Designed miniproteins, single chains, continued (2). Designs and how they scored, part 88

Each design is a single chain, and the fold is of that chain. pLDDT is the mean over its residues in the fold that is shown.

## One batch from the design tools (miniprotein)

Design m7243
Fold by ESMFold2-Fast:
Structure m7243 (fold): chain A 91 residues (1-91)
Amino acid sequence: IEELKEKAIEEIDEAMEELVKAMKANPKDKELLSGTMTGLLYIAMALIEIKREDYEGALEFLKKAKEAVKDIPEVVEELEEAIEYVEKIIE
C-alpha cells in the first residue's frame, strides 16, 4: 500500500509539472488557465485526502481534477495513472 501511495504521489507531481508547463506556454488562454486552476485545487484536495488515508476521497478529487484539465492530454495521462494506483489501494 505504501508503494502504491508513493507511485500515486509521483504521478500527481508529474501532473503538476505538466500543468505549470501548459500555463507557461499559454499565459493568455483564459479557459486553459481556469481549467488548470480548478485542477490544481482538486489535486491539493486529493493530496490532503491521501495524507489522511481517505483513498476514496482522494479518488473522487483526482477524477474531478482530470475533468477540469481534460483539454491537456499530458496531465490527463498522469492523473489517470494516479487514479489507477489509488484504486489498487482501495481494492
Scores: mean pLDDT 80

Design m7244
Fold by ESMFold2-Fast:
Structure m7244 (fold): chain A 59 residues (1-59)
Amino acid sequence: MKEKAEEAYKRALEAVETEKDPLKAAMYALAEAVTAELLGDEERAKELTELAMEALKAG
C-alpha cells in the first residue's frame, strides 16, 4: 500500500512540474492526494494537499 502512495506522490510532482497552468497542476495534486488517503497513507495525502496549495499560490 505505501508503495502505491509513493508512486502517486511522484506522479503528482511530475504533473505539477510539467503543467504550465497552476489550476490544472493543483487539480492533479488534489486527485493524487485523494488516492493516497484511500490507500491509507495520510502523511502522503497531506504532502500532496500542500503541493496543490503551493500550485494555486503560484497562479
Scores: mean pLDDT 71

Design m7245
Fold by ESMFold2-Fast:
Structure m7245 (fold): chain A 60 residues (1-60)
Amino acid sequence: SAANLAKAREIAAEALEKAKASPNPAVQQLILKETREELSKLVSEEEAERLAKEIADELA
């Protein structure tokens, strides 16, 4: 749904800020893994993977 997609984008934005606040690569990978799992409950696996990739690309 549109509401779930909007919520997923908010979660992704929060995860990106959290990852930026902790520049440890192991912590960033843990945040990405947890975020992807949370996103997959709200949106399709494909969309969750896309949002997680956007976070990873922003951290690179």
Scores: mean pLDDT 82

Design m7246
Fold by ESMFold2-Fast:
Structure m7246 (fold): chain A 57 residues (1-57)
Amino acid sequence: MSFQELIFLGNEYLAEQGKSEATPEEIAEAAREKAGLSDDQTRELEEHVRKLVEDAK
């Protein structure tokens, strides 16, 4: 499963929770719950999301 797919899943989960703005940590944790990621995978995803968020600003 790609990081892009995991980010999509995390964002969908957070949107259901009513989150209008989410940190990279929140997105990574949401994806972890949805997809059952390990600690190592969650950390990698968090760093990837952080990079995307910084670029999007």
Scores: mean pLDDT 75

Design m7247
Fold by ESMFold2-Fast:
Structure m7247 (fold): chain A 89 residues (1-89)
Amino acid sequence: MEVRLIESKTVKVTEPKLTFEAAPEREDEKVVLRAIYNGKEIAGKQTTEEKDGKQYVTLEFTPEQLEIAKKDSGGEVTVTLEAYEEKVE
């Protein structure tokens, strides 16, 4: 399985949900997200919605994961959000 990094950015998290807007280059590719906090990937459920030729990928994790991160960071959580294009075939 071949994945290509399309964007990596630092995002401030206020809810246990992160949404990324992407326009995939090909119809046979999908966007997959990874959220990394303090060197560790945050496990969550991903859903994809397509509107007007764009993909909106949402990574949802638990409120408990967010509260642990808030406690560790002093109340403000910042994660590295990486978006990848993955070939479906």
Scores: mean pLDDT 73

Design m7248
Fold by ESMFold2-Fast:
Structure m7248 (fold): chain A 60 residues (1-60)
Amino acid sequence: MTPSGEELRRRAEELLAEARRRNDVAAMVAAQDALKHVEEGDLETAARDIEVAERLLREA
């Protein structure tokens, strides 16, 4: 499924909230980068940043 910009934004916001809850600075940076790329319309880079944030939170 190809996520829309709104779906990517929602996912990035969820990941940012989770990273803040866990005090995971690296995951927070990745989630914030994803939000910036969504705002810029770079959905491909945003999706990749989301994958990085998810991986970091999974490894924690």
Scores: mean pLDDT 82

Design m7249
Fold by ESMFold2-Fast:
Structure m7249 (fold): chain A 74 residues (1-74)
Amino acid sequence: EREEKTKELRKEAEEYAELLLKVGLLKLKERNRLTDEVLKKLAESMGIPVSVLKSVTDEEMEEARKKLEEWEKE
């Protein structure tokens, strides 16, 4: 019972973190600040390859923004 709730919370936290990351990338792009240097720093802070951040598409960023807005509306 408790273990299943912890797994669900972890999945929601990971999904929320992924949405925040994608929305952050979109905001950086809108401000013309999405540079290789910024991507490298983000990748290092997250412990992931820069190629993973570079693979995020404009569509994925926009979808993440809409999802985050829906979560914050209530």
Scores: mean pLDDT 73

Design m7250
Fold by ESMFold2-Fast:
Structure m7250 (fold): chain A 100 residues (1-100)
Amino acid sequence: MLFSSKVMVKIESEKQAEEAGKILQEIAKKYGIKKIELKTSSGKEETVTPENAEEVFKKVKPGELVEITLIAENEEKAKKAAEELVKRLKEKGIYAKVLE
């Protein structure tokens, strides 16, 4: 069985998109996330791996809200990944919150 946790992020600049993508990839690799689902407020939806999360997230446009779904084999890993992702993004001045 796979478990998921969701994070909402607001990207306000191209620099924030680059930093958020880098942080997302680091956190996903750290917690052994299997898949990441990205949904933008403009209606773009993409499923990515920890290996390509940074590349895909860099394409997010300023002004977008992004729903990030972190999918893992363990509920605890999904939850901790989401919590640390939000913490790391906030440290960079990026608006983020856990949805679950």
Scores: mean pLDDT 85

Design m7251
Fold by ESMFold2-Fast:
Structure m7251 (fold): chain A 119 residues (1-119)
Amino acid sequence: MDAYALGREMGRLMTDPAQAERALALLREASRRRVDLRELARGLAEGLAEATGAPAVVAVVSREGEGAVALFEPDAAGRARLVGEREFATLEEAERWVEEQARKYGAGGGVRAMVVELE
């Protein structure tokens, strides 16, 4: 499974508490395979946005601190579109961008924000 497809499946599963163990298994697979962080972040954010019907911003950070972040917005057809993305050299930079994007969607939980650290 490519990094994007892996992320998308994981993002969908993360919205269901009953699927938590399966989501964790996919996260471990991503960590073991040294997947493309940018594609994984895109997949995760898209899957989360499609599953929740809300904007999703997801940062994925490697053990070395390198990361990628993606922001997706849902549409009325149940699809999601890429609105923004970046690569980072540090977890702190990734967290800062996630917080900045989350603020743009306002107070009240209108955006799903997540930082995923790979072991």
Scores: mean pLDDT 77

Design m7252
Fold by ESMFold2-Fast:
Structure m7252 (fold): chain A 79 residues (1-79)
Amino acid sequence: MKEELIKKAEELGAKAQEALDAGNLEEAAKYAKEAGELYEKAGDLRAAAQAYAAAYMAQGNYEKAREVYAELLAKAAAA
């Protein structure tokens, strides 16, 4: 069910934030990416865009963060 996917994505987002607060950028990126994948499966492309962008930003790849954010927001607007 979509709600279950969103709840799991929110839990992963919280873990990403905990990792970020601890200075563990690699772990933060991993959890943010997993959250993005679950939001995308749930059809929440806006939340997926934010999560994927956060993962790339944690990796220091700001250009890729911008690209993926814009792409998924465009898909959300077209649906």
Scores: mean pLDDT 84

Design m7253
Fold by ESMFold2-Fast:
Structure m7253 (fold): chain A 71 residues (1-71)
Amino acid sequence: APGLELLKKEAEELVEKSKKEKDPEKLEEYKKKLEEYKKLVETNTPESEEKKELLEFLDKAIKEIEKILKE
């Protein structure tokens, strides 16, 4: 499985891309990818401060995309 550090880097890059995107289809793809990363972090990594911070970051990003899509 990818290490926590790799997942964090990939998630951060995806969040940056999502902030620049205005296409609803692409935003839905980014949201789905972030949800996949969140699931991987939850199931495949031991409990740590870094895990908690990453999960919080991913949750906030997913909610932000959901707000844009529901408008």
Scores: mean pLDDT 77

Design m7254
Fold by ESMFold2-Fast:
Structure m7254 (fold): chain A 66 residues (1-66)
Amino acid sequence: LKEELEALLKEAGVSEETIKKILEAVEKGNKDELEKLLTKLVVDGKITPEQARRIAALAEKYIASK
């Protein structure tokens, strides 16, 4: 699941620095920080709302698998 999450973020064109922040939020179980990071990426036009939903769903599965 972690490897799948990293792959999905890279395929979506998210920068390595932002991927690191997202993974850190997920590892801490910080759903609020994760949502904030994804919302900012959508607002800034870096990813689509659909991509953000897919990333959030996979991240939640990773948190649940811990």
Scores: mean pLDDT 78

Design m7255
Fold by ESMFold2-Fast:
Structure m7255 (fold): chain A 80 residues (1-80)
Amino acid sequence: KDVLIGVGAKVEGPEAEKQAIEYAKKLRDEATEKYGVRTGVILVLEEVSPEEIRKLLEDAAKTTGRDAEIEVVEKEFKLP
């Protein structure tokens, strides 16, 4: 009963990429506390659909033989 969260991050430029990485770190910590189980967060920096991200996570879980609940989130990172 592990949890895998895929984050589709729409980023523009290196500074937005840094923000996306920091967001993924915070999300992992928060989700680990919230779910009380081992939580992995995978950050996808390429513009792909949530369905494609879910398929990538499902394929990864299937290949490793892990039973994991999969969640997908989309987030845009824009500089102020």
Scores: mean pLDDT 69

Design m7256
Fold by ESMFold2-Fast:
Structure m7256 (fold): chain A 84 residues (1-84)
Amino acid sequence: MEESEKLYELGKKAFDEGNLEEAVKYYEESLKLDPNNAESWLNLGVVLGRLGRRLEMLKYFSKGLELGDQSTLDKVHAQVEQQF
C-alpha cells in the first residue's frame, strides 16, 4: 500500500515536470500493486491523452471512472486543474 502510494506520487511528480513517459511507467507500476486505485487509473488516462494515445486513454480513464466515487473525481479534477 505505502509502496503503491509512493509510486503514485512519483507519477504525479513526473507529470508535473512534463516527463510523460516516466509518469506512465510510475502509474502502471502503482496499479500493479493496487489495481483498485481509481486515482491512478484516471491520472494514467490523462497522461496517455497528453501523449496522444487516445484508445489507451479511453480504456484506462473508463476503468478509473467505474472504480471512482465523487471524492476521487474531485481529487483528480483539482490535480488536472493545477496542470491546466
Scores: mean pLDDT 76

Design m7257
Fold by ESMFold2-Fast:
Structure m7257 (fold): chain A 90 residues (1-90)
Amino acid sequence: MSAKEKADKLIEELRKESNELMEKAEEAVEKGDYETALKYLDELEKKFEEAKKKLEEILKDNPEEAEAYKDNIDLQLENIEIYKKKIEKE
């Protein structure tokens, strides 16, 4: 499996996991269970941070490509932090 194939597989798995965790967080918010929602968002942040480290290792011979993936993950992490702050204010 090529480095690009490994990166693409990691991103696809991350996308599926993040969708599931985000849906669980949103369901918890709808039920007023903000503690559970924050727990799922914390787990989601951890998965994105772990994915950044794995992408850096997979794409170590292509650092510019690795930076592009990491920048996209950082944007997702910022969005999660904004959502967490909205929940924490309620």
Scores: mean pLDDT 82

Design m7258
Fold by ESMFold2-Fast:
Structure m7258 (fold): chain A 81 residues (1-81)
Amino acid sequence: MSKEELEAEIQAALSLMIYGVAKIIASRNELTPEQEELIKEIGKLAEEAVEAAKRGDLKAAEELLKKVKEKFKEFEKLLEE
């Protein structure tokens, strides 16, 4: 995966996450403390992934993007339980 492809995938993942969060707030009035903490963790990991991609550390960027996707799945599970 190229630097540009990684940056595009990170941005796509972030856009989906923001859309999902906006939908939850609109339908449920508020986020739980656990959901808020996961959103903070996802944001931090996404920022680190973007920075790694910008410096050309594609391996670090891919690993961080994987963690972003894993944390987002944990967030989705909290919506069901």
Scores: mean pLDDT 72

Design m7259
Fold by ESMFold2-Fast:
Structure m7259 (fold): chain A 77 residues (1-77)
Amino acid sequence: ALEELERLNEEAVRLLREALEAAKAGDAEAAREAARRAEEVAEAAYEPAAEVFGEEAARRALERARGLARKLIELAE
């Protein structure tokens, strides 16, 4: 559970970083695609995170990830 969560968190951070770099380069399509994939990974991490840290902490983490993805898309547009 924890190992899976750690792997998913690393993937989400990587995708958010890719979205940020694409946004800085003015590539709105690449930024949206990376942000969308980051949201998918964050959603996949919800159940493992709820098991490890509890539902409330997992929900807050998911909402933060979605918020960051949204802001990165807005930054690119």
Scores: mean pLDDT 81

Design m7260
Fold by ESMFold2-Fast:
Structure m7260 (fold): chain A 68 residues (1-68)
Amino acid sequence: MDLEKAKEYLKLAIKALNAGDYEKAIEYAELAVRYGELAGTPEGRRIARLARAIRDVARYELGEPVRW
């Protein structure tokens, strides 16, 4: 269940990033990280790692990489 949700949100994050929807790319990427970590599997950890990279790229594009 959690692993499948992580895969779905990762796919949505990639689509949002490619569409230039950086806010949604960040939201979906953070959900993919959460479910990937909840899955507790090596595959889930790989998805979480990739999702963090997508999130960081989207944040960079928005110009807001840090929040106080």
Scores: mean pLDDT 81

Design m7262
Fold by ESMFold2-Fast:
Structure m7262 (fold): chain A 76 residues (1-76)
Amino acid sequence: MELEAVVRAAEGLAKVAEADGNTEISDKLRQAAEKARESKNVEEAIKAVDETLEGSPEKDLALSAIRAAVVEARSR
């Protein structure tokens, strides 16, 4: 379930950001997870995350973590 892996990774990153006191990126990651959940496939879900995190310094790290979660989901 690759699409669910994108959603869960984004939600997990949002919780980590909130714990670190970064509420702005946490809110963006929650929005990204919601848009990813409404996407038709994993590529659209990743694009939704990319667009939602545009301008955030954490964007590249978040996308790397999400892509890693998708690879893990494929291997399971």
Scores: mean pLDDT 80

Design m7263
Fold by ESMFold2-Fast:
Structure m7263 (fold): chain A 78 residues (1-78)
Amino acid sequence: SEEVEKAIKENLERVKELIKLLETDPEGAKEKLIAESNPETAASIAKLTDEQLEKMRKELQKQLKELEEALKKLKEKL
């Protein structure tokens, strides 16, 4: 579906933006995540240490690779 492809592309852009923000401005990335989250999740994010933010960046990098592979498969491109 063209709609599914668009949704995956939009998710890819969001994940890329967040990874870049975590690399260039980890504190700003944390504040953005807090602002975009529900109160329960925001409270959990506020308690994250620098080491936990670095772990989050690595997990997001892995998710980005998986989303890029999913998009390639959806487009039937190798």
Scores: mean pLDDT 77

Design m7264
Fold by ESMFold2-Fast:
Structure m7264 (fold): chain A 97 residues (1-97)
Amino acid sequence: MEEMKEAIEKKDYEKLGEIVSQLLDEAENGNTDVIEQLREGLELAEKLGNKPAVTILRVGLQAAEEIQKNKDNPEKVKFIRDVALALIEIIVVTNKL
């Protein structure tokens, strides 16, 4: 959580994407705390007006919620994760310029 706050405050979107990727891996392995961590990060990003961080965290939060909803379907969980990571990568590379 502390690393996520630092990445948001420093506008380190590459690091934020890496953190969200790790949290989605943890969600796939049954960690229910991931949703709360992503929600807290999103609230901070919104408070700071950091639009790229808000978008990355919204994608991550939606993916984590869908992973939890589909936890009995590993193929669907993998597809959700792969789509979320692709969207996050687009946001990260677009905001490096």
Scores: mean pLDDT 85

Design m7265
Fold by ESMFold2-Fast:
Structure m7265 (fold): chain A 119 residues (1-119)
Amino acid sequence: ATYNSDEILRLAEALGMPKEDIEAIKKAVELGNKLFLDTGDPALDSPEQLTPAHREALKALVEKAKELVENGKKNVIISATVRDAPALTRSTARVAKLGLEETGKKVDYIEEVIEAPPP
């Protein structure tokens, strides 16, 4: 399943994340940024089913949201992905090819700047 920014916010609240982390997500979205979490599992529909890898992906998205807010970034798309080891290797190679830094061995993310927002 892929969670959008609103679903990520509800997930963070359901997991009892610190208020400052939740506010960072809200502020990043208010600036026009979009956050996505791809769990790699189409059947995952409950916070109770989250693996440590999903929690690390969510944590990485929160840290990136804080970075976007701190630097006043707007119209950035952040996508974090949780996958098996072969999929992670391919995602890591793709991120490296795009000149982006890896978030870690179990989490990949892609950052894109939107040059022109939709009308």
Scores: mean pLDDT 59

Design m7266
Fold by ESMFold2-Fast:
Structure m7266 (fold): chain A 71 residues (1-71)
Amino acid sequence: SAAAQAALAEGMAAYEAGDYAAAGRAFEQAGTLYEQAGQLDLAASVYQLAAWAYEKAGQPDLAADARRKAA
């Protein structure tokens, strides 16, 4: 969906800017939107991006939660 694509783009921009916490939240939002659209493989990939962003942000509990959603 357009909303999922926008959230994914926001996450990528935040990640490149070094705002890893914002990137993690945006990727998690994109994953949720793809999951709701039934695009489960894409949702899993984007949840993994959220996990990597949260790890860089020093937020291991959020990274673990995102990794669980990716599985």
Scores: mean pLDDT 87

Design m7268
Fold by ESMFold2-Fast:
Structure m7268 (fold): chain A 60 residues (1-60)
Amino acid sequence: MTPEQLEQTRQVAQLVLEAEKRYGKEAADLAGKTILEKLAAGASLEDALAAGRAVAEAAG
């Protein structure tokens, strides 16, 4: 993995862990899936993380 990929993985993992603590496992799983889908579609990391947070909040 490149240093950029490691940092991306760290930020995604941190958000998913925080979402699980706040909203539960199902919300965290949805957030993680949303982030990966956005990244695969070419979204920025910042936009993907924002979408993940919004989905976790709506699911919780």
Scores: mean pLDDT 81

Design m7269
Fold by ESMFold2-Fast:
Formats: sequence, C-alpha cells, structure tokens
Structure m7269 (fold): chain A 90 residues (1-90)
Amino acid sequence: EELLKKAREALENGDYDTAIEYAEQAIKKDPNNAEAWILLARAYVLKGELDKAEEYIDKSLEIARKNKDFDLEVEATLVAMLYAIEKAAK
C-alpha cells in the first residue's frame, strides 16, 4: 500500500499536510481501509484540528470493528488517547 507508506513517512517527518493528502487518496481508493482513517485522524490530532480528528477517530474505530481487525482497533484507540491528551492541553 504505497499511499499508506507515504502517509506514515510524512507523519514521521512532521509533514502533516502531506500525510493528510496521502491518507485521503487511500480512503478514496478504499473507504473501508481503517489504517487510512487512523493515519488521517493522527495527522489532524498532531496538526491540532481536534474537531476533524474526533470525526476521523470515530470513523476509524467503526471500520476497524466492522472488519474485526483487532490490531487496527488498538491503533485507533491509541489515536483517541492522543486526542484526549491534546484536547486537555488546550
């Protein structure tokens, strides 16, 4: 999944806008790709856009649960914890 790899690399480099673009492209190709929604949510948390982050966290959890992907459900939950920390800091 080249788009998800590029999104992860962009997040690692602190390039949140580029990570959002690649994650959005991955979602357009497969809206049921929970990892793409997790990466999108994480980028918005790190960018400080918490309202969008909350929407995408909820979507990532919904899709991971429907897919019965426990590992991705855990990752989405960790992003939700990061969201809670960032929200408390504001």
Scores: mean pLDDT 85

Design m7270
Fold by ESMFold2-Fast:
Structure m7270 (fold): chain A 84 residues (1-84)
Amino acid sequence: SNLEKAREALEKGDYEKAVKYAEETIKKDPDNVEAWLLLAVAYLKMGDYEKAIEYAKQALSIDPSNEVARELLKKAEEMLKKKK
């Protein structure tokens, strides 16, 4: 599946492929929380903290109790604040 390909790409450090496959998953299933979390992680790893925040918030809009999404959001917000 595209979701599995996104996970494999993320594990290998291929963040561009992780984004591609996660976006393809979201296009088919926009309520797939894991796909939004994979996007947030990939952008966090790439240093795009604003997009990481955006996608972590999307995951929380679908699943407000998701602890991984809350941790990713907090980490991305703290990293963004450290940029001058």
Scores: mean pLDDT 87

Design m7271
Fold by ESMFold2-Fast:
Structure m7271 (fold): chain A 100 residues (1-100)
Amino acid sequence: AVDAQLERAYRLALELMKQGKTIKEIRDALEAAGVDPAVIDAFITALYVMLVLDRMASPEEKIELPTDDTRPSDLPEFDPERAVRLAYGLARGILAADGL
């Protein structure tokens, strides 16, 4: 079930973000955990979108585009639980549009 894989991705990504891991390290960990590549792609895409939107909500700060080397925990006032929760919701929408 896609929801079970997304929930696993959510829990693992949240833990790794709290540990200061990069987007690449999070993706690699999801792959090592056996999460479906389509679910990983949707979740990581959703996470990038969420990080960009969060930065755009802070117009007084320097905007830096997230990359594979980005550590979300290095972002000012970053809330890993909020970011992962919103990425989960967006990823579900992406997968549903693909008929998954």
Scores: mean pLDDT 73

Design m7272
Fold by ESMFold2-Fast:
Structure m7272 (fold): chain A 55 residues (1-55)
Amino acid sequence: MKRISKEEYQKRVEEAQKKGREVAEKDERLTEEERKAIEEALEKGIPLAVPGVKS
C-alpha cells in the first residue's frame, strides 16, 4: 500500500473530528462542552469520567 502525505492525513482527521462533534451535539449523551471538559481533565492528568448527566 502507498503512503499518503502527513498533511493530507491531518486534514482527514480534522474533518472526522468535526463530524464527530456534530453527531455529539445531536446526541443527548455528550455535548461539545462536556467533551472539552473531559479532554482538559485528561490533559491535566486527572482521569475523571464526567457523565453526560443533565446540568
Scores: mean pLDDT 57

Design m7273
Fold by ESMFold2-Fast:
Structure m7273 (fold): chain A 82 residues (1-82)
Amino acid sequence: MTRASMLEVAALVLIVAAAVSTDPEERKQALEDAYGALKEAIELGTPEEVERILKMLETAAKDNPELADEIQKIIDELRKQA
């Protein structure tokens, strides 16, 4: 796998961890760590990989409605940097 693809998988795991966490501090940390990994993936990725990552995040927001607003903020920030 490319480093960008590995960071995408790591970010997905962190988003799932945030979704299942009952501790607000754990949720916040997992989302911050996911954003960091995604930002690096966008910087390293090809345009095709970037679009795949953004689509993955849109799917994650649909699958986790309680985190949809936080995930959307991440998408918006990443699109400004892509």
Scores: mean pLDDT 77

Design m7274
Fold by ESMFold2-Fast:
Structure m7274 (fold): chain A 68 residues (1-68)
Amino acid sequence: SGKESLEELYEELKKDPRFEVELIGDDKLVVKSLGNITAMIGLALDVIGDYPDLEVKIEGDTLTLTKK
């Protein structure tokens, strides 16, 4: 489910020093790049391929993942 996908990504990404990660409720994950925009774009492409139940939005240095 989208909730399980967001929780899984939160647990993995919060360990990555390239990102600041916030889980908002059980429906939105906000990922802020800490100076590595290329890593953030790579993450966005991976999510598009692997998590079809998530909507991906990129704005500047911020990646937002939302349950569909």
Scores: mean pLDDT 82

Design m7275
Fold by ESMFold2-Fast:
Structure m7275 (fold): chain A 71 residues (1-71)
Amino acid sequence: MDEKEFEAEVREALALIDYGIAVANKASPEELRELADRLEQVADELKPINPEHAERVRQIAEELRKLAEER
């Protein structure tokens, strides 16, 4: 794995941890939208490396956007 691939996977892991915390702690709509934007960036970076993970991360970003609208 090159540096770029490793960095993308680390960002995915950190974003998923943040996602769990945000959902559990009822994060503000602004925080949820910020995290969704971050996850979309991670998904784009993962797309050429691991398309299955990229799709999952993108779906989580969409869920966060919906959750922000609910709050």
Scores: mean pLDDT 73

Design m7276
Fold by ESMFold2-Fast:
Structure m7276 (fold): chain A 68 residues (1-68)
Amino acid sequence: SQAELDAAAVWYAERRKARVDALVERTGRLPSGAEMEAIDAEVLAELRKEGVPDDVLAQIERWLALGR
């Protein structure tokens, strides 16, 4: 549903931000494209583990592809 997509998008954004912030704190620099791809993959795996439906995850992956 749209509500599930909206909730998952918020959870995705929050977890992505936390990982980016942690990398910046650790490295003193902005993430590379490869590091961003790794962060995106890790966050999607976490959401899948927490029971976010595959169709919702697929939609988030499509949004990420459009932003590249």
Scores: mean pLDDT 81

Design m7277
Fold by ESMFold2-Fast:
Structure m7277 (fold): chain A 67 residues (1-67)
Amino acid sequence: MFELSEEERQRLLKVAEELTKKAIEYAKNGDKQKAMRYAVSSALAYAAAGDTEKALEAIRKVDELIK
């Protein structure tokens, strides 16, 4: 597991949330490629922060919107 400070972990979670928000916006606008790129980046940030459940939720949520 990555050993992160609490500050680093919180920063990654904030970045992941921002990326998820952008992924959803792109998905709703029909930009499937950007939506998936932001979703994957968000999932990696959540996973790096130790939140694998939110990482999977981000991918699933965007995947449902682009189909």
Scores: mean pLDDT 81

Design m7278
Fold by ESMFold2-Fast:
Structure m7278 (fold): chain A 96 residues (1-96)
Amino acid sequence: MSLISKAASLYAAGGVLYAAGEIEKETDPKRAAEDYLRAGELYIKAAELYKEAGDYESAIEALKKAIEAYRKAKELGHPEAEENLKKAEKKLKEVE
């Protein structure tokens, strides 16, 4: 499987978890926070694979999605979200 195919699969998986968080956020905010955090992690992995493949446009898009997911996780009180958000923002600045 190519790096781009792996990255696309991880990006899609991140989107599924982000959508789960959106559905759950008012009824189960703790679970929503966990799903948003996991979405961010998958988007970060996708971004690293896109970057390794030389697809910087897709890497930047994935990093922006990770930042959005971690911001949502932080808003819902996930203890790991602030550190992950800061790291994702730094990664985005390095590829711009």
Scores: mean pLDDT 89

